# Designs tried in a protein design run: designed miniproteins, single chains. Part 29

Each design is a single chain, and the fold is of that chain. pLDDT is the mean over its residues in the fold that is shown.

## One batch from the design tools (miniprotein)

Design m991
Fold by ESMFold2-Fast:
Structure m991 (fold): chain A 81 residues (1-81)
Amino acid sequence: MSPVQQAIAKAAEALEKAEAAIDAGDSEKARRYLEEARRYLEELRRQTAQLTNPEARAWAERVLDALERRLRELEERVAEL
């Protein structure tokens, strides 16, 4: 997989694990996975900036925006636990 695809997969996996922890009521575990997701999203942002193809960059930016929105939604849900 490309570095961008790897970063997307890791961020998505961390967010899925965070959501599962929230559903289980484990705020501490959820916060750890959200921190991991944030680190992978930072990596994705760096990898996206390195893309030379404008179409690929635009696609990756849309994926990044969607994942960052998901991160914010899950952070709000953890705050309510």
Scores: mean pLDDT 86

Design m992
Fold by ESMFold2-Fast:
Structure m992 (fold): chain A 65 residues (1-65)
Amino acid sequence: MEKGEKLGEEMAEEGAKLMKEGVSVEEANEILAEKFAPKMQALKLSGEEADIASAKAAEAMNEAV
């Protein structure tokens, strides 16, 4: 499994949780960026891997609403 996909699943779970807790999409995105930016830096994800992670998070947030 690609690093981007694994990180995307973690971001997806956190994003969905925030949506269910009534956090706005804008605030949820800010929280996810702060929480996962250090992890993305540590993993040295490519742009493509980062895009995969972001797409997974967006899909889960959409399903949560």
Scores: mean pLDDT 73

Design m993
Fold by ESMFold2-Fast:
Structure m993 (fold): chain A 71 residues (1-71)
Amino acid sequence: GIPAQPSSTEQLAETLRQLLEHPLFSTLPPEDQEALRAALERLEAGADPTSIPEETLRLAEELALEVAAAS
C-alpha cells in the first residue's frame, strides 16, 4: 500500500529540501540561505513547525514562488 500522507511538518521539510537543492537558492542573501538551512535542520530533528520563525516561513514561500515562476 501507499504510505500514510505526510504531516504538515514532513510536507514543510520536503518543500525546504527541494528549495535548498534548487539553483535559485544560491541567489538568496547569505542570511536567508542560513535561515532556511537552519529551519530544515530543526524540522528534521523533530521540531514543531510553529518553532520556525514566521519570517523564515515567508522566505520559503517566496522562494517557492520564484522556483515555480522559473519552471
Scores: mean pLDDT 77

Design m994
Fold by ESMFold2-Fast:
Structure m994 (fold): chain A 83 residues (1-83)
Amino acid sequence: ARGERTLRLVREWEERSIQRDIENLKIAKEMLDYYQKLAEKDPENKEFYDSLIKYYQNIIKDGQSAIEALEKRKKAEEERLKA
């Protein structure tokens, strides 16, 4: 049977997973900004920087979608517990 302690540990792991995804998204956004600035300063290597920019844009898009899905599920669960 799942006791209160087990539920607390599961919630802690879920919260840690969300925080990790948020931190990874923040790092990806910082890397995107960094490479955008480098592309402006070094136009000879623009194709290389454009590839990295696209890579981080995809990571950001996927990460935002994952976080939004997790937040929606958390909100739905909280509404269910209040009902």
Scores: mean pLDDT 76

Design m995
Fold by ESMFold2-Fast:
Structure m995 (fold): chain A 88 residues (1-88)
Amino acid sequence: SREEEIREELEKGLESLFKEMDVDNSGVITKEELKRYFTKIFGYEPSDEGIDRALANVDKDKSGVVTYEEFRAFLEPGIEASAARRLS
């Protein structure tokens, strides 16, 4: 369906974003990689508190790193909303 195609397109974007953030291709995103990526995108360094809160919400096992599965799950509500909006 068109909804599935839009969802797949958004997931491909998500995979590309994850791989860009995962600079060493370890399969996880560290706090340092998150800071580096946000500094590159926004042109300023995000606060430690902001990064720690983001990690706390995404990192379900409290390991201090973000797996692709955790990253995808965290952004899934946004993917659903975007797909629904594009169908409307």
Scores: mean pLDDT 67

Design m996
Fold by ESMFold2-Fast:
Order: C-alpha cells, then structure tokens, then sequence
Structure m996 (fold): chain A 91 residues (1-91)
C-alpha cells in the first residue's frame, strides 16, 4: 500500500469529518510505509464504530508519538552542532 492509495481511500470515505480526515492525513505523512496498513484498518474500524471517540483518541496518541519521533530526528543534529560550535568558541 502506498501513501497515495491510503490518502485516496480516506478522501473517498464519506463518513469521516474534515477534521478526522486532516488528523489521518497528518498521521499518514509522518508514518513509515510499514504503518500504512495498520492506519487503514483503524480508519475502517472508525467508520464502522458507533463510538468513534476511543479510536480518535488512539489516533491522536499515535500522532503525538510520530511528532516526538520526528522532533528527535531533527533536534539531535542541531544540539550536536550547537555543542560543537560552543567548543570551537571556547578553544
């Protein structure tokens, strides 16, 4: 499954609100391709469920975890660079 295929699936799901679609698109954009089939299963479950709030909360938790992962990927390089510059100025 590609990100494009999953995005089209979500866009063509009439039971999802625009806010729910936006949340899912953010998760898709931040996720590894290995997670895409799991995201599709969660979306299908969300559409079939009469109490979607529990699934939406799980999706929000997943988004937070993905945002933290991406922040760690960006922040370690900047922190290392700043530390090297500080050492160069002290020398």
Amino acid sequence: MTREELREFVENTPKLTPEQKELIFRIIDLSDESLLPSIKKIVEWLVENKKPEEILERLRELLQQLELRNAYAANPDEAARAALLALAEAA
Scores: mean pLDDT 67

Design m997
Fold by ESMFold2-Fast:
Structure m997 (fold): chain A 100 residues (1-100)
Amino acid sequence: SAELEALAAEIRRLMAEFAAAKTREEAQRYLNRLLTVVARALDLLDRLGAPEAAIAEVVRLTTEFEVAAHEYLETGDEAHRARAAASVERLLAVLREVAA
């Protein structure tokens, strides 16, 4: 799906923007946009008839990402930013498998 590939590219870009943000307020705006794009990707996966296991994995990884991203915003700890990035990369791998 070209639309799913476009959403995956937008998720990757927004994660890079989140990681590069210079203020908490800027990072929070990128986090909010990233979660909105992930919600659109989940809706598209459901409409495409993606396996329930793939949808469940994206939901699980989104929760892991959100927790890690909020911990990063609260503490500034690079370990939480790394965990958020790792969760997004795993989420993107699931989207690529369904898009192929």
Scores: mean pLDDT 88

Design m998
Fold by ESMFold2-Fast:
Structure m998 (fold): chain A 82 residues (1-82)
Amino acid sequence: MENLKKIAELIDEKNMIVDVVVDEEGNVVILGVREGSEEEIIKHLTEKFKNPDATMAYMKALEAMPEYKKANELFLKALEKA
């Protein structure tokens, strides 16, 4: 849960590209972060959403935190392109 909140905050507040994996127990692990434009964030998420484990991790973050409107908008755009 904590890592999912960090992902949403990094996207919403700081325009960060966040690389993540889901472990065998369903925990989200952050592998790395870098700054990026909204277009780069959408592209990164679109590529990640080809992996169902990554899609589920991001969806759980959005379900827990609907107040992060920018992150939600970018994720929806990425899902439509995946």
Scores: mean pLDDT 63

Design m999
Fold by ESMFold2-Fast:
Structure m999 (fold): chain A 68 residues (1-68)
Amino acid sequence: SDEREAAAEKIREQGREAAEKYPEVADEILEQAEKAAAAVLDGSKAEEALQHAEEMQKLIEEGAKKAA
């Protein structure tokens, strides 16, 4: 559906933005963003989508610590 496509693209966009800010963990952030987006598009993998989004957030926190 258009809603799931928009949500998936938003996640990918957030991942790209975070990767640009935290190059030390960029590849890991992009990997989790893509997995979360794919799970959202699948529609039956809500738990996986949430897990990958949470992992992306942890990577962002780690990147911020390394940049300090």
Scores: mean pLDDT 83

Design m1000
Fold by ESMFold2-Fast:
Structure m1000 (fold): chain A 62 residues (1-62)
Amino acid sequence: SIEDLLKELDTDGDGKLSGEEVIELAKAMGIDPREVIDRLFDRTGNVLEASVETVKEVFESL
C-alpha cells in the first residue's frame, strides 16, 4: 500500500519526506512526479520536504 511505501521511504522515522524521495516514489508508482510536486506545493508551499501524512493525502488524491 502507499502507507507501507511511505514508511519505507521515511528511513530516519522523523515523519517527513524530502522532495527527492517523493519524486522517486511517484516514478516507482508510474505517476508523473510533476503532478505530485505541484499538488504538494499547493498544499504546503514547500517543495523541499513534507510530512508523510501530507504526501499520503496527495497520492490518494491522484
Scores: mean pLDDT 76

Design m1001
Fold by ESMFold2-Fast:
Structure m1001 (fold): chain A 77 residues (1-77)
Amino acid sequence: SLDDVKAKMRLMSIRVEFYISAKIAKENKDIQALNDSLAQTNADLDTLMKDYPQFKEEIQKVKDELEKLTDEMKKSI
C-alpha cells in the first residue's frame, strides 16, 4: 500500500542518516559518538514504530541489526 511505501522510505532515510553519522564517528575513532549515533537512530525508529505499528516487528529487527553493526564497527576502531 502507499502507507507501506511511506514507512519503508522513512526507514531507509533513518538507516542512511545512521550510516553517515556512524562513518564519521568511525573515521574520528570516537566510540562515544558511535554510541550516540545509535541512540539517536533508536529514538527515530521508536517514533517510526509508533507511526506505523503494523511494521513494529520489522523495525525492531532493524534496531537489532544496527546494534550488531555498531558492535562490529567498534571492533575495527
Scores: mean pLDDT 88

Design m1002
Fold by ESMFold2-Fast:
Structure m1002 (fold): chain A 86 residues (1-86)
Amino acid sequence: ATAPASPEQIARANELYKRLKEVEKEADEAISKSTDSDKVNYVTSLIVAARLHLVAALNSDQEADAALRGAEGTIEEVKKIIEELK
């Protein structure tokens, strides 16, 4: 059986989840003002990827650190693309 995430990993996942929620709100606003379908599709796929990384981190300690790094990197990439949509 896979061991649950550590308290520190859970705390990090909760912080990233809060950041993801704020970034999703910013992305929705940027998407509503953009006609660039390629960037819109890319941002949407990155948000889905970030959610999947956070789910993986919360369900397993074996790859939680890698999943948390993946979520953080994906959130930062979304922020970069949002700035390009402005």
Scores: mean pLDDT 78

Design m1003
Fold by ESMFold2-Fast:
Structure m1003 (fold): chain A 86 residues (1-86)
Amino acid sequence: HMTDEEKLEILSQRLQSKDPEVQVQAVRELGRIAAESTDPEVIEKAVELLYQALKSPDPEVQQAAREALERIGTPLAKEALKKAES
């Protein structure tokens, strides 16, 4: 019914929630979409949003984003993790 691009837009909005539980759920769903997608643009956008989540002030959100990027394991995801460690 809903495209992956439309789902990414909704998840992008949920990452801006003041509720850390909503942010963690959005991060987990972004990881799932990236793992299941074969579309490079979808994977790239999901990685970009997960990279932004690594900058969250909430440690639980940061950890969930790190775990998602590690599982995705694409060169772009590895670069996002490396850039966040700098």
Scores: mean pLDDT 83

Design m1004
Fold by ESMFold2-Fast:
Structure m1004 (fold): chain A 76 residues (1-76)
Amino acid sequence: MKKMTIKIETESEKSAEAAKKMVEKMNEALKEKGLDLELIAETTVKEEKKATDESISEAVGEAAEKVTEAEEEYLK
C-alpha cells in the first residue's frame, strides 16, 4: 500500500478537523475504487490559542461546506 501525505494549514483547530474529515472521505473513495493508495492528513494549526468543543461545533459547519466541494471534485 502506498501512502501520500496531504498537508493542510489552518488558522484554527476547527478548520483542521473539518479538513481531516474530508481526507477520510477521500480514503473511503480510494478503497471503494480498488486503488492501493492511502491519504494521510497532516494538519498544522497556526493559532496559539486553545479552543473549546462548544466553539468548534459552530465553526465546523461553515468549514465543512467548503471541504464538501473539494471532496465532490475528487470523487468525479
Scores: mean pLDDT 66

Design m1005
Fold by ESMFold2-Fast:
Structure m1005 (fold): chain A 90 residues (1-90)
Amino acid sequence: MERERERELRRDRSVPEDVRALLDAVRDSLPEERAREVQRELSEKTGKEIPLEYARLLLAGRFLGERSGSSVLRERAQRLVEEELKKLEE
């Protein structure tokens, strides 16, 4: 890939074509403490023990949505997180 294109993707992180790749990168870069906080929030809300991976995926989706500022990208990221969570439940 060209350096210019890679820099643009890192700067914006709002390119829909790369949503899944960006979500994975954000998930792996998030501190465990923040993921555990989301895990506790989900566990309290659902009354179930939520795996840390679920919390990480949700946190990554929230981060991507905040960065993009676009409702379309936020909805797309949220759907992607929901699909991954559904796979983990099945």
Scores: mean pLDDT 61

Design m1006
Fold by ESMFold2-Fast:
Structure m1006 (fold): chain A 88 residues (1-88)
Amino acid sequence: SAEELLRRAIALGLAAIEVARVAIRVAKTLEELLRAIAAALTAIGVVFLAELLLKSDLPEEEKRELGERLVRLALEALAAALAAIAAS
């Protein structure tokens, strides 16, 4: 369901924020820090938008499509934060 996808996007986004917090803390270069910040901002945006979409009156099919996109963005943010830690 769209609700399940949006809740998954929130859960993944929150996980990505926590990984990005670690990435920011362990960054040794400005480039590593900027990558970690970018991952954090993407993850925060995903959580914010997914929460708004859960409360919106958009049709189920549109919420599902947006939810799928937000899950992908959350996974990309998580991967970017993990990569930033690995580079540190």
Scores: mean pLDDT 89

Design m1007
Fold by ESMFold2-Fast:
Structure m1007 (fold): chain A 89 residues (1-89)
Amino acid sequence: EKLKEKLKESTRGLATAAATLLAALGDNSQAKRDHLIELTKGGVEGLKEILEETKRLRAEALKTVELDPELVAAMENIIKETERLLEEE
């Protein structure tokens, strides 16, 4: 109902997905994780950056590591939902 609240939920979901993908790729950088947290405070522009980074990380992870199919599906769902919410802006 309230677009702002839905955008905050999508931002948290994408940041979690990106952090999970970094871990799956063996990236233990706290600085990258801290950067994701800062992007969650950037409103719509921060959300767009997290969305692009999550898509890129997912594509790389699918090429290099075995991901649980349920996790892949959950990430695909949050990406699609975020794209829909950005269209409503």
Scores: mean pLDDT 76

Design m1008
Fold by ESMFold2-Fast:
Structure m1008 (fold): chain A 65 residues (1-65)
Amino acid sequence: GPVVTTMATLPAALGLGLAREAARLSGGELRQVSDTEYVATGPTVTVRVVLEGDQARVTATSVRD
């Protein structure tokens, strides 16, 4: 099916909060991969957060049929 990617840049605390909620809704859990990166992989959605100073770049990639 088609792949849909959405991206947002938010204050770090808000970005992490939204990414955790997106991971929860997709049946996954947000885990720290590095000092500045978090990833959650669910069955249909992958959420990635990159911390950039006081901001977070949140990317959500989902598969739709």
Scores: mean pLDDT 77

Design m1009
Fold by ESMFold2-Fast:
Structure m1009 (fold): chain A 100 residues (1-100)
Amino acid sequence: MEEREREVEELLAEADRLIETDPERALELAREAVRRALELADELVEQGKVEEAIRLLERVLDRLAALEDRAVALGLWELALELATLQVGLASRIAALRSS
């Protein structure tokens, strides 16, 4: 679990590093990080670790918000919109988990 959480963080860190030079690759990495985080959160829920799943998704949401702010600052509006869309998906999943 902790190792896969680290992999998600590493993907998000790499996305931030590439955002100015390769925004398409940065988006691909952000999408992969979200996919892995959702998969890990689902496994945590199956183990009864709902609060841990919520905390994981909240951390990823915070990292995506930071990436969106950076994309906006760089004038990368398409990337900013795509990152905002990923955030909506994560926020929706967090809300669903809190309602269960």
Scores: mean pLDDT 88

Design m1010
Fold by ESMFold2-Fast:
Structure m1010 (fold): chain A 70 residues (1-70)
Amino acid sequence: MEEEIEKKKNEILQRAVDLLNEAKATGDKEAYEKARKLAEQISTYLNNGDIDKAEELLKELEKLVEEAKA
């Protein structure tokens, strides 16, 4: 159970890093700053063990990056 939780935290964190890099690649400075704040909040919730809230914020980050690419 603990190994599964750790794996899920690492997957969420890696996805957040990938999305932050995608936001940076768009050249939209405002979108990048918003993405960076969401990534920091995701990291905080993961450190506090609130995986559900981290996943919710990850979805917000994904939407932000997709909108910045459009």
Scores: mean pLDDT 82

Design m1011
Fold by ESMFold2-Fast:
Structure m1011 (fold): chain A 84 residues (1-84)
Amino acid sequence: SAEAEVPVLVAQLESADEAVRTAAAERLGRIERERPGLTTPELAKLLDSADRQTREIAERLLREQAELGDEAARRALEEWRAKR
């Protein structure tokens, strides 16, 4: 399922291989366009990850989704920043 793919795709964004990272980001973008908001909860959880690289990637993806008009992504970022 797409819900099971999202954590795997986010992990692939940490790859040293640029092609792997690009493919994962592209797939996440397609999932978000087909099912708006589906990736947002998992990406929002990763903002609290102990791994700095994972947090940075999650923030970047949420920002990109917010720029594309995903209000859920924008709200998740606002709520995360407010809790710090």
Scores: mean pLDDT 77

Design m1012
Fold by ESMFold2-Fast:
Formats: C-alpha cells, sequence, structure tokens
Structure m1012 (fold): chain A 61 residues (1-61)
C-alpha cells in the first residue's frame, strides 16, 4: 500500500541517519529533517492524490 511504501522509505532514512556518526544532535536533526523533506516532496510527486506533511523531528532527548 501507499502507507507501507512511505513507512519503508522512512525506515531507510532512519537507518541511514543512525548509521552516521554526527558531531552533534543538531547536525543529526538537520540531516534527518532534510531527508524527511526530500521524502515528502518525492512521495507527493509520485502520489499526487495523497497529502504528505513533514513535522519537525528531533533525535535529542
Amino acid sequence: SVEDELLRRLQQILQETHAQDFPSAEAANAYFTQKMEELAAEFQAEHPDVTVKVLPSTLSS
């Protein structure tokens, strides 16, 4: 389903983000936010009938 595809791509981004050693939580959050925005734009272009929103994400406690 469309939701399963989105979740799969999200899981890939999370895995890639965690695979990198960032110098700070701010850097990790910036990277993750950029990837989420790119995913949302690509997903929206591929599925124009679906509304995709990106909410601010944080990887710090």
Scores: mean pLDDT 71

Design m1013
Fold by ESMFold2-Fast:
Structure m1013 (fold): chain A 71 residues (1-71)
Amino acid sequence: AEEAAAAGEAAAKEAVKAIKEAKATGDAIKAAGGSIRAIGDAVDATLAAGRASGGEEGRAAALAAMKAAGG
């Protein structure tokens, strides 16, 4: 049962690493008028929706958001 939480945490850690690198480069992207805020807002909204629905749907939504941001 707790393996589901571990899988969600692993996905969240990968998202955080990607966002961390994006933020490190983000200052330059912000100067270029990039939509880095939109990516941050999408991730935050997905996590909030995941908490509201609970469990599996939240994790699937987070994964979908990561895929949308990465491709």
Scores: mean pLDDT 58

Design m1014
Fold by ESMFold2-Fast:
Structure m1014 (fold): chain A 76 residues (1-76)
Amino acid sequence: NKKKFDELIKKAEDTGKQYLDALKNGDMEKANTLFGEFDKLISEAKSVSTTPEQKKKVDDLYDDFNNNAIKVENSL
């Protein structure tokens, strides 16, 4: 189901961006909530992934998210 996968990836990207913004603002309660939402979206995207390319896209998104979070934390 390409459409469902694409929608989950887009939501995860949007949620990840909001998480980074919350970290920059020092809103730890919001950041914790958004991290949980991001994690759920990644898990759902993995569950609907059927191709190696889709699985790699989920893994890459998760890695990019973690790397960006570390950069933001180190910049605070």
Scores: mean pLDDT 83

Design m1015
Fold by ESMFold2-Fast:
Structure m1015 (fold): chain A 59 residues (1-59)
Amino acid sequence: SMNEEIKSATKVVANTLESKGQTEKAKKVKEAGEKSIKENLSLDEALRKITEAAGGPLS
């Protein structure tokens, strides 16, 4: 489901940020993922918000 995909993307991005010591960005990513699920956003819109919370694409 879209909610499962959003949860998976949120975990991957947050874990990557945590491994880099970027704890505050990881927290914002988790918040963005939770808000996207609560607001029933599309996968595309949710991924955009998660990317914004991360400070841009993970390079």
Scores: mean pLDDT 80

Design m1016
Fold by ESMFold2-Fast:
Structure m1016 (fold): chain A 86 residues (1-86)
Amino acid sequence: SSLVKKVESLLEEARKEKDPLKQGELIIEALRLMMHLPSSIQKKFLPQVEELLEQLKKQVKNLEEDILVGVAALMIAVIKTVNKKE
């Protein structure tokens, strides 16, 4: 799937990104695309995205970057909720 490859590309770019603002934007873009993928594929990408978000949290210096962290965390929570049988 072209969407799967785009998500992989965005996550790889985010991992190499040194600017917290740009890293946050890449993580959110990857999460947006992940929401259009099957649940099984979303679950496979979640650990990578959560690791990147934890790295971003350690680099955050301002409110704008904190907002991106909050948005990404909420998107992850939505994906996790949709993928649980509860």
Scores: mean pLDDT 85

Design m1017
Fold by ESMFold2-Fast:
Structure m1017 (fold): chain A 73 residues (1-73)
Amino acid sequence: SARVAALEAEANRYDILAGAYEGLSDMSISVAKISKDEKSKKQMLELAKKNRKLSEEYRAKAEALREEARALK
């Protein structure tokens, strides 16, 4: 149905966003590992934590939309 297709398309958009934030989190951890300055290291680890949380939140939104789509089948 058009409704199911729309929900699955929206879920795919949230998965793309989740992947982007996961990538940003991984990059921030990599920068923290090579940082010689303690303040910069702490800032990168906090940024990694924030981006990981956003990634998890978008994954949860995608899963909720897919469950809604399954309930309509």
Scores: mean pLDDT 90

Design m1018
Fold by ESMFold2-Fast:
Structure m1018 (fold): chain A 65 residues (1-65)
Amino acid sequence: SMEDVGRELLAMSELYKVGLSAKVTAENGVVTIEIEDRSDEDIKKAEEAKKAVEKRGYKAELVVK
């Protein structure tokens, strides 16, 4: 939906602010942030981006591969 596109763009902007590249998808009102780099620093950055999305009132999930 257009609403999910907006959520995806928001999550991408928060990831850009923390300097992290990640796969972002939004479906049924939930933003999924997916990272493949398992470094502690990247996980911390992904958690910060997730929290920023959640602070704006959206549901977010982090997936680490």
Scores: mean pLDDT 80

Design m1019
Fold by ESMFold2-Fast:
Structure m1019 (fold): chain A 70 residues (1-70)
Amino acid sequence: MSIVERTKENNQHGVDSLTKRRNDYTNRANDLINQGNNSTPDVGTTLNNQANGYIGRANFSDRGRDVLLS
């Protein structure tokens, strides 16, 4: 296996892992937002704050993926 082939394989594994993490965090954030929209204002505020945390983690994973794809 060439160095180029090994680098591509390792980068693909990293991209796949970060894509899965980004999707998992995004799905969790969306679930929390939906729950918040159907809740009392106090509960909705708490759930939206938690969702923002997951959005931040999803964005961090997406930036990591972009670095591997650059």
Scores: mean pLDDT 77

Design m1020
Fold by ESMFold2-Fast:
Structure m1020 (fold): chain A 68 residues (1-68)
Amino acid sequence: SVPRRLVREDEVTFPTGTKVRVRVEEGADGSRLVTLEITDGDTVERKVYRVSPDGRVELLSRETYQLP
């Protein structure tokens, strides 16, 4: 695995109660992993994107699950 460094981590709560967490990690090759986690009630949607050094965006994974 290529080591990654945390560049940015932000969390926003909207008036509706929806929370959005964004995490950005940078690889040694200059690529970035962007993790979006959206929490609405007991439902969590998680998306992971790769951003290449040239600006290409790829969706790597999308998961939806419920909190116990």
Scores: mean pLDDT 81

Design m1021
Fold by ESMFold2-Fast:
Structure m1021 (fold): chain A 68 residues (1-68)
Amino acid sequence: PFRKLSREEALRLAEEIAKDTTNPDANAMFLLALAYDSDPETAREALELVKERNPELKSIADTLIKEL
């Protein structure tokens, strides 16, 4: 069955996405994985971290948070 990301895994992925400013398209795909492969509470926390650390991803992250 589908294994959801743990809170620790989701936050680690969020930190990696936030640090990489060189590939916004790949980061958008990883944000989708955070939103849909995590429980809503964990996804929201991870997406908020990305928004705070990387403003270029704020619009995509905000849209995904609204979908949760």
Scores: mean pLDDT 72

Design m1022
Fold by ESMFold2-Fast:
Structure m1022 (fold): chain A 90 residues (1-90)
Amino acid sequence: RELVEETIREFERIVEEGREEIEKLEEALKELLEAIKKGEQTELPELTDEQLKEIAEELRRELERVRKEEPELLGLAALHAKAYLEKLLK
């Protein structure tokens, strides 16, 4: 779980750095927000620490992709990835 908690803290820093423009980007990210909302409505299985680590690593790789391809969306993507990981930890 240490890696997952460190990943959440890393995403939190990205969110704080992008905070000022996050709300302005929500309109442009309607599709991403809709996909996340659908994910929130889905029943999440109880995951092992190993599975949580794998998901955290996949999200980290996806954020690096966003940073390269859509850097304006990085803060909002990190915000939602953080929320997803926090939900999985409960």
Scores: mean pLDDT 65

Design m1023
Fold by ESMFold2-Fast:
Structure m1023 (fold): chain A 79 residues (1-79)
Amino acid sequence: MTLAEFLLSTNEGELAEQIAKELNLDPGLAQRIVHYLKQLAQEGKFFTTTALETGQALGIEPLTVAKVQQYLLDLLLQS
């Protein structure tokens, strides 16, 4: 399973809540990041889109996006 496939297989609200809790992020911010990453995965752009580009598109700190992506990768590796 790829990270994009994993992301598409998860419930958006549940994943956003989990990320907000584990990374101490605002729930609304976590929801926005998860929603955008799922859209990229649906469009086949997840593997070519950087944390910097995602951060710029959402108007958020790229390091925050990178932390979310790393957390998702860690979840995938534990599955």
Scores: mean pLDDT 81

Design m1024
Fold by ESMFold2-Fast:
Formats: C-alpha cells, sequence, structure tokens
Structure m1024 (fold): chain A 80 residues (1-80)
C-alpha cells in the first residue's frame, strides 16, 4: 500500500552507508569501528525482505573477504 519502494530505497541507503563506514574503518585499521559496522549490518539483514537478503549476504561476505569487492558492490548499488 504505502510506498514499499521508498522503504526498499531506505534499506539500500542504510546498507551503502554502513558499507562505506566499514570500508573506511577497515582501511584505517580501526577494529572497534569495523566490528560495530558488522553488528549493524547483521541487524539490518534481519529487517531485509527476501529479495534483498541475497544482495545483503553477498555484501557481508565481500566485506569480510575482500574490501575491493565490497567497494565495487557499493558502487553498483549507489548507481541505481
Amino acid sequence: MEEEEKRIQELRDRLVTLMEQGIAAKEAGDERAYRAVKEALDELMDQMPEELRNEGQELKKAFDEDVDKARELVERIRAK
């Protein structure tokens, strides 16, 4: 009914913001900030609709494994 598209955009915006913060923290070697971002991502994932869960899981995996891939995924989401 009410603007489901707006809610999805808000979730994507939050995901992008958290990823940007996490990438910056990881590059700076700020373990506390990085850990806080990971916890916030876990909470956001619980709120995601099933269509976005795969995107979120892929981002979380890239965030742990490869910062460059995480940046690429953030740019891809932002370009929408």
Scores: mean pLDDT 73

Design m1025
Fold by ESMFold2-Fast:
Structure m1025 (fold): chain A 63 residues (1-63)
Amino acid sequence: MEEELDELARAIQKASDEARAAGLTPVEILEKVAEVAESFGTELGKNIAKVARKQAEELRAAA
């Protein structure tokens, strides 16, 4: 579980860094984070993906 959490965290950080380097917006970064988290197939990953997508929608609505 500890190592699984570290792996998920590193994957999310990498995806976030790559998205920023590509010039993506905060909304697009959150969508990429959601895709990566969901790809792990874990319950935690699904929950992170749901939260990230909700935040992306809220930011998009506020813009």
Scores: mean pLDDT 79

Design m1026
Fold by ESMFold2-Fast:
Structure m1026 (fold): chain A 98 residues (1-98)
Amino acid sequence: SEEDRRKAEEARKLHEEILNNPNLNEEEAIERAREIGALAGYIATRISLNSTEEQKEELSKIKTYEELLEFLKKEKILNEKEVEALEEAIKKIEELEK
């Protein structure tokens, strides 16, 4: 619970930096998100910030992780490192659902 509280506070700080710091180092941000277990939330925030209203409409129609990854790569909503981080997050979620 003490560790979970610290991770939640760090996730809040990272989220604030994503919104307010356009020069945030992406590799450091991804590593911070990984350490606190907030990688999926980090990527979701980046998708939201980098998507147009039309792209968000298309995203709402996507039903599979494969289609999601293809769309994000095609539209350049996420860079290569962010796509790799999303693939890692998906794999971790799938391992936990066993």
Scores: mean pLDDT 78

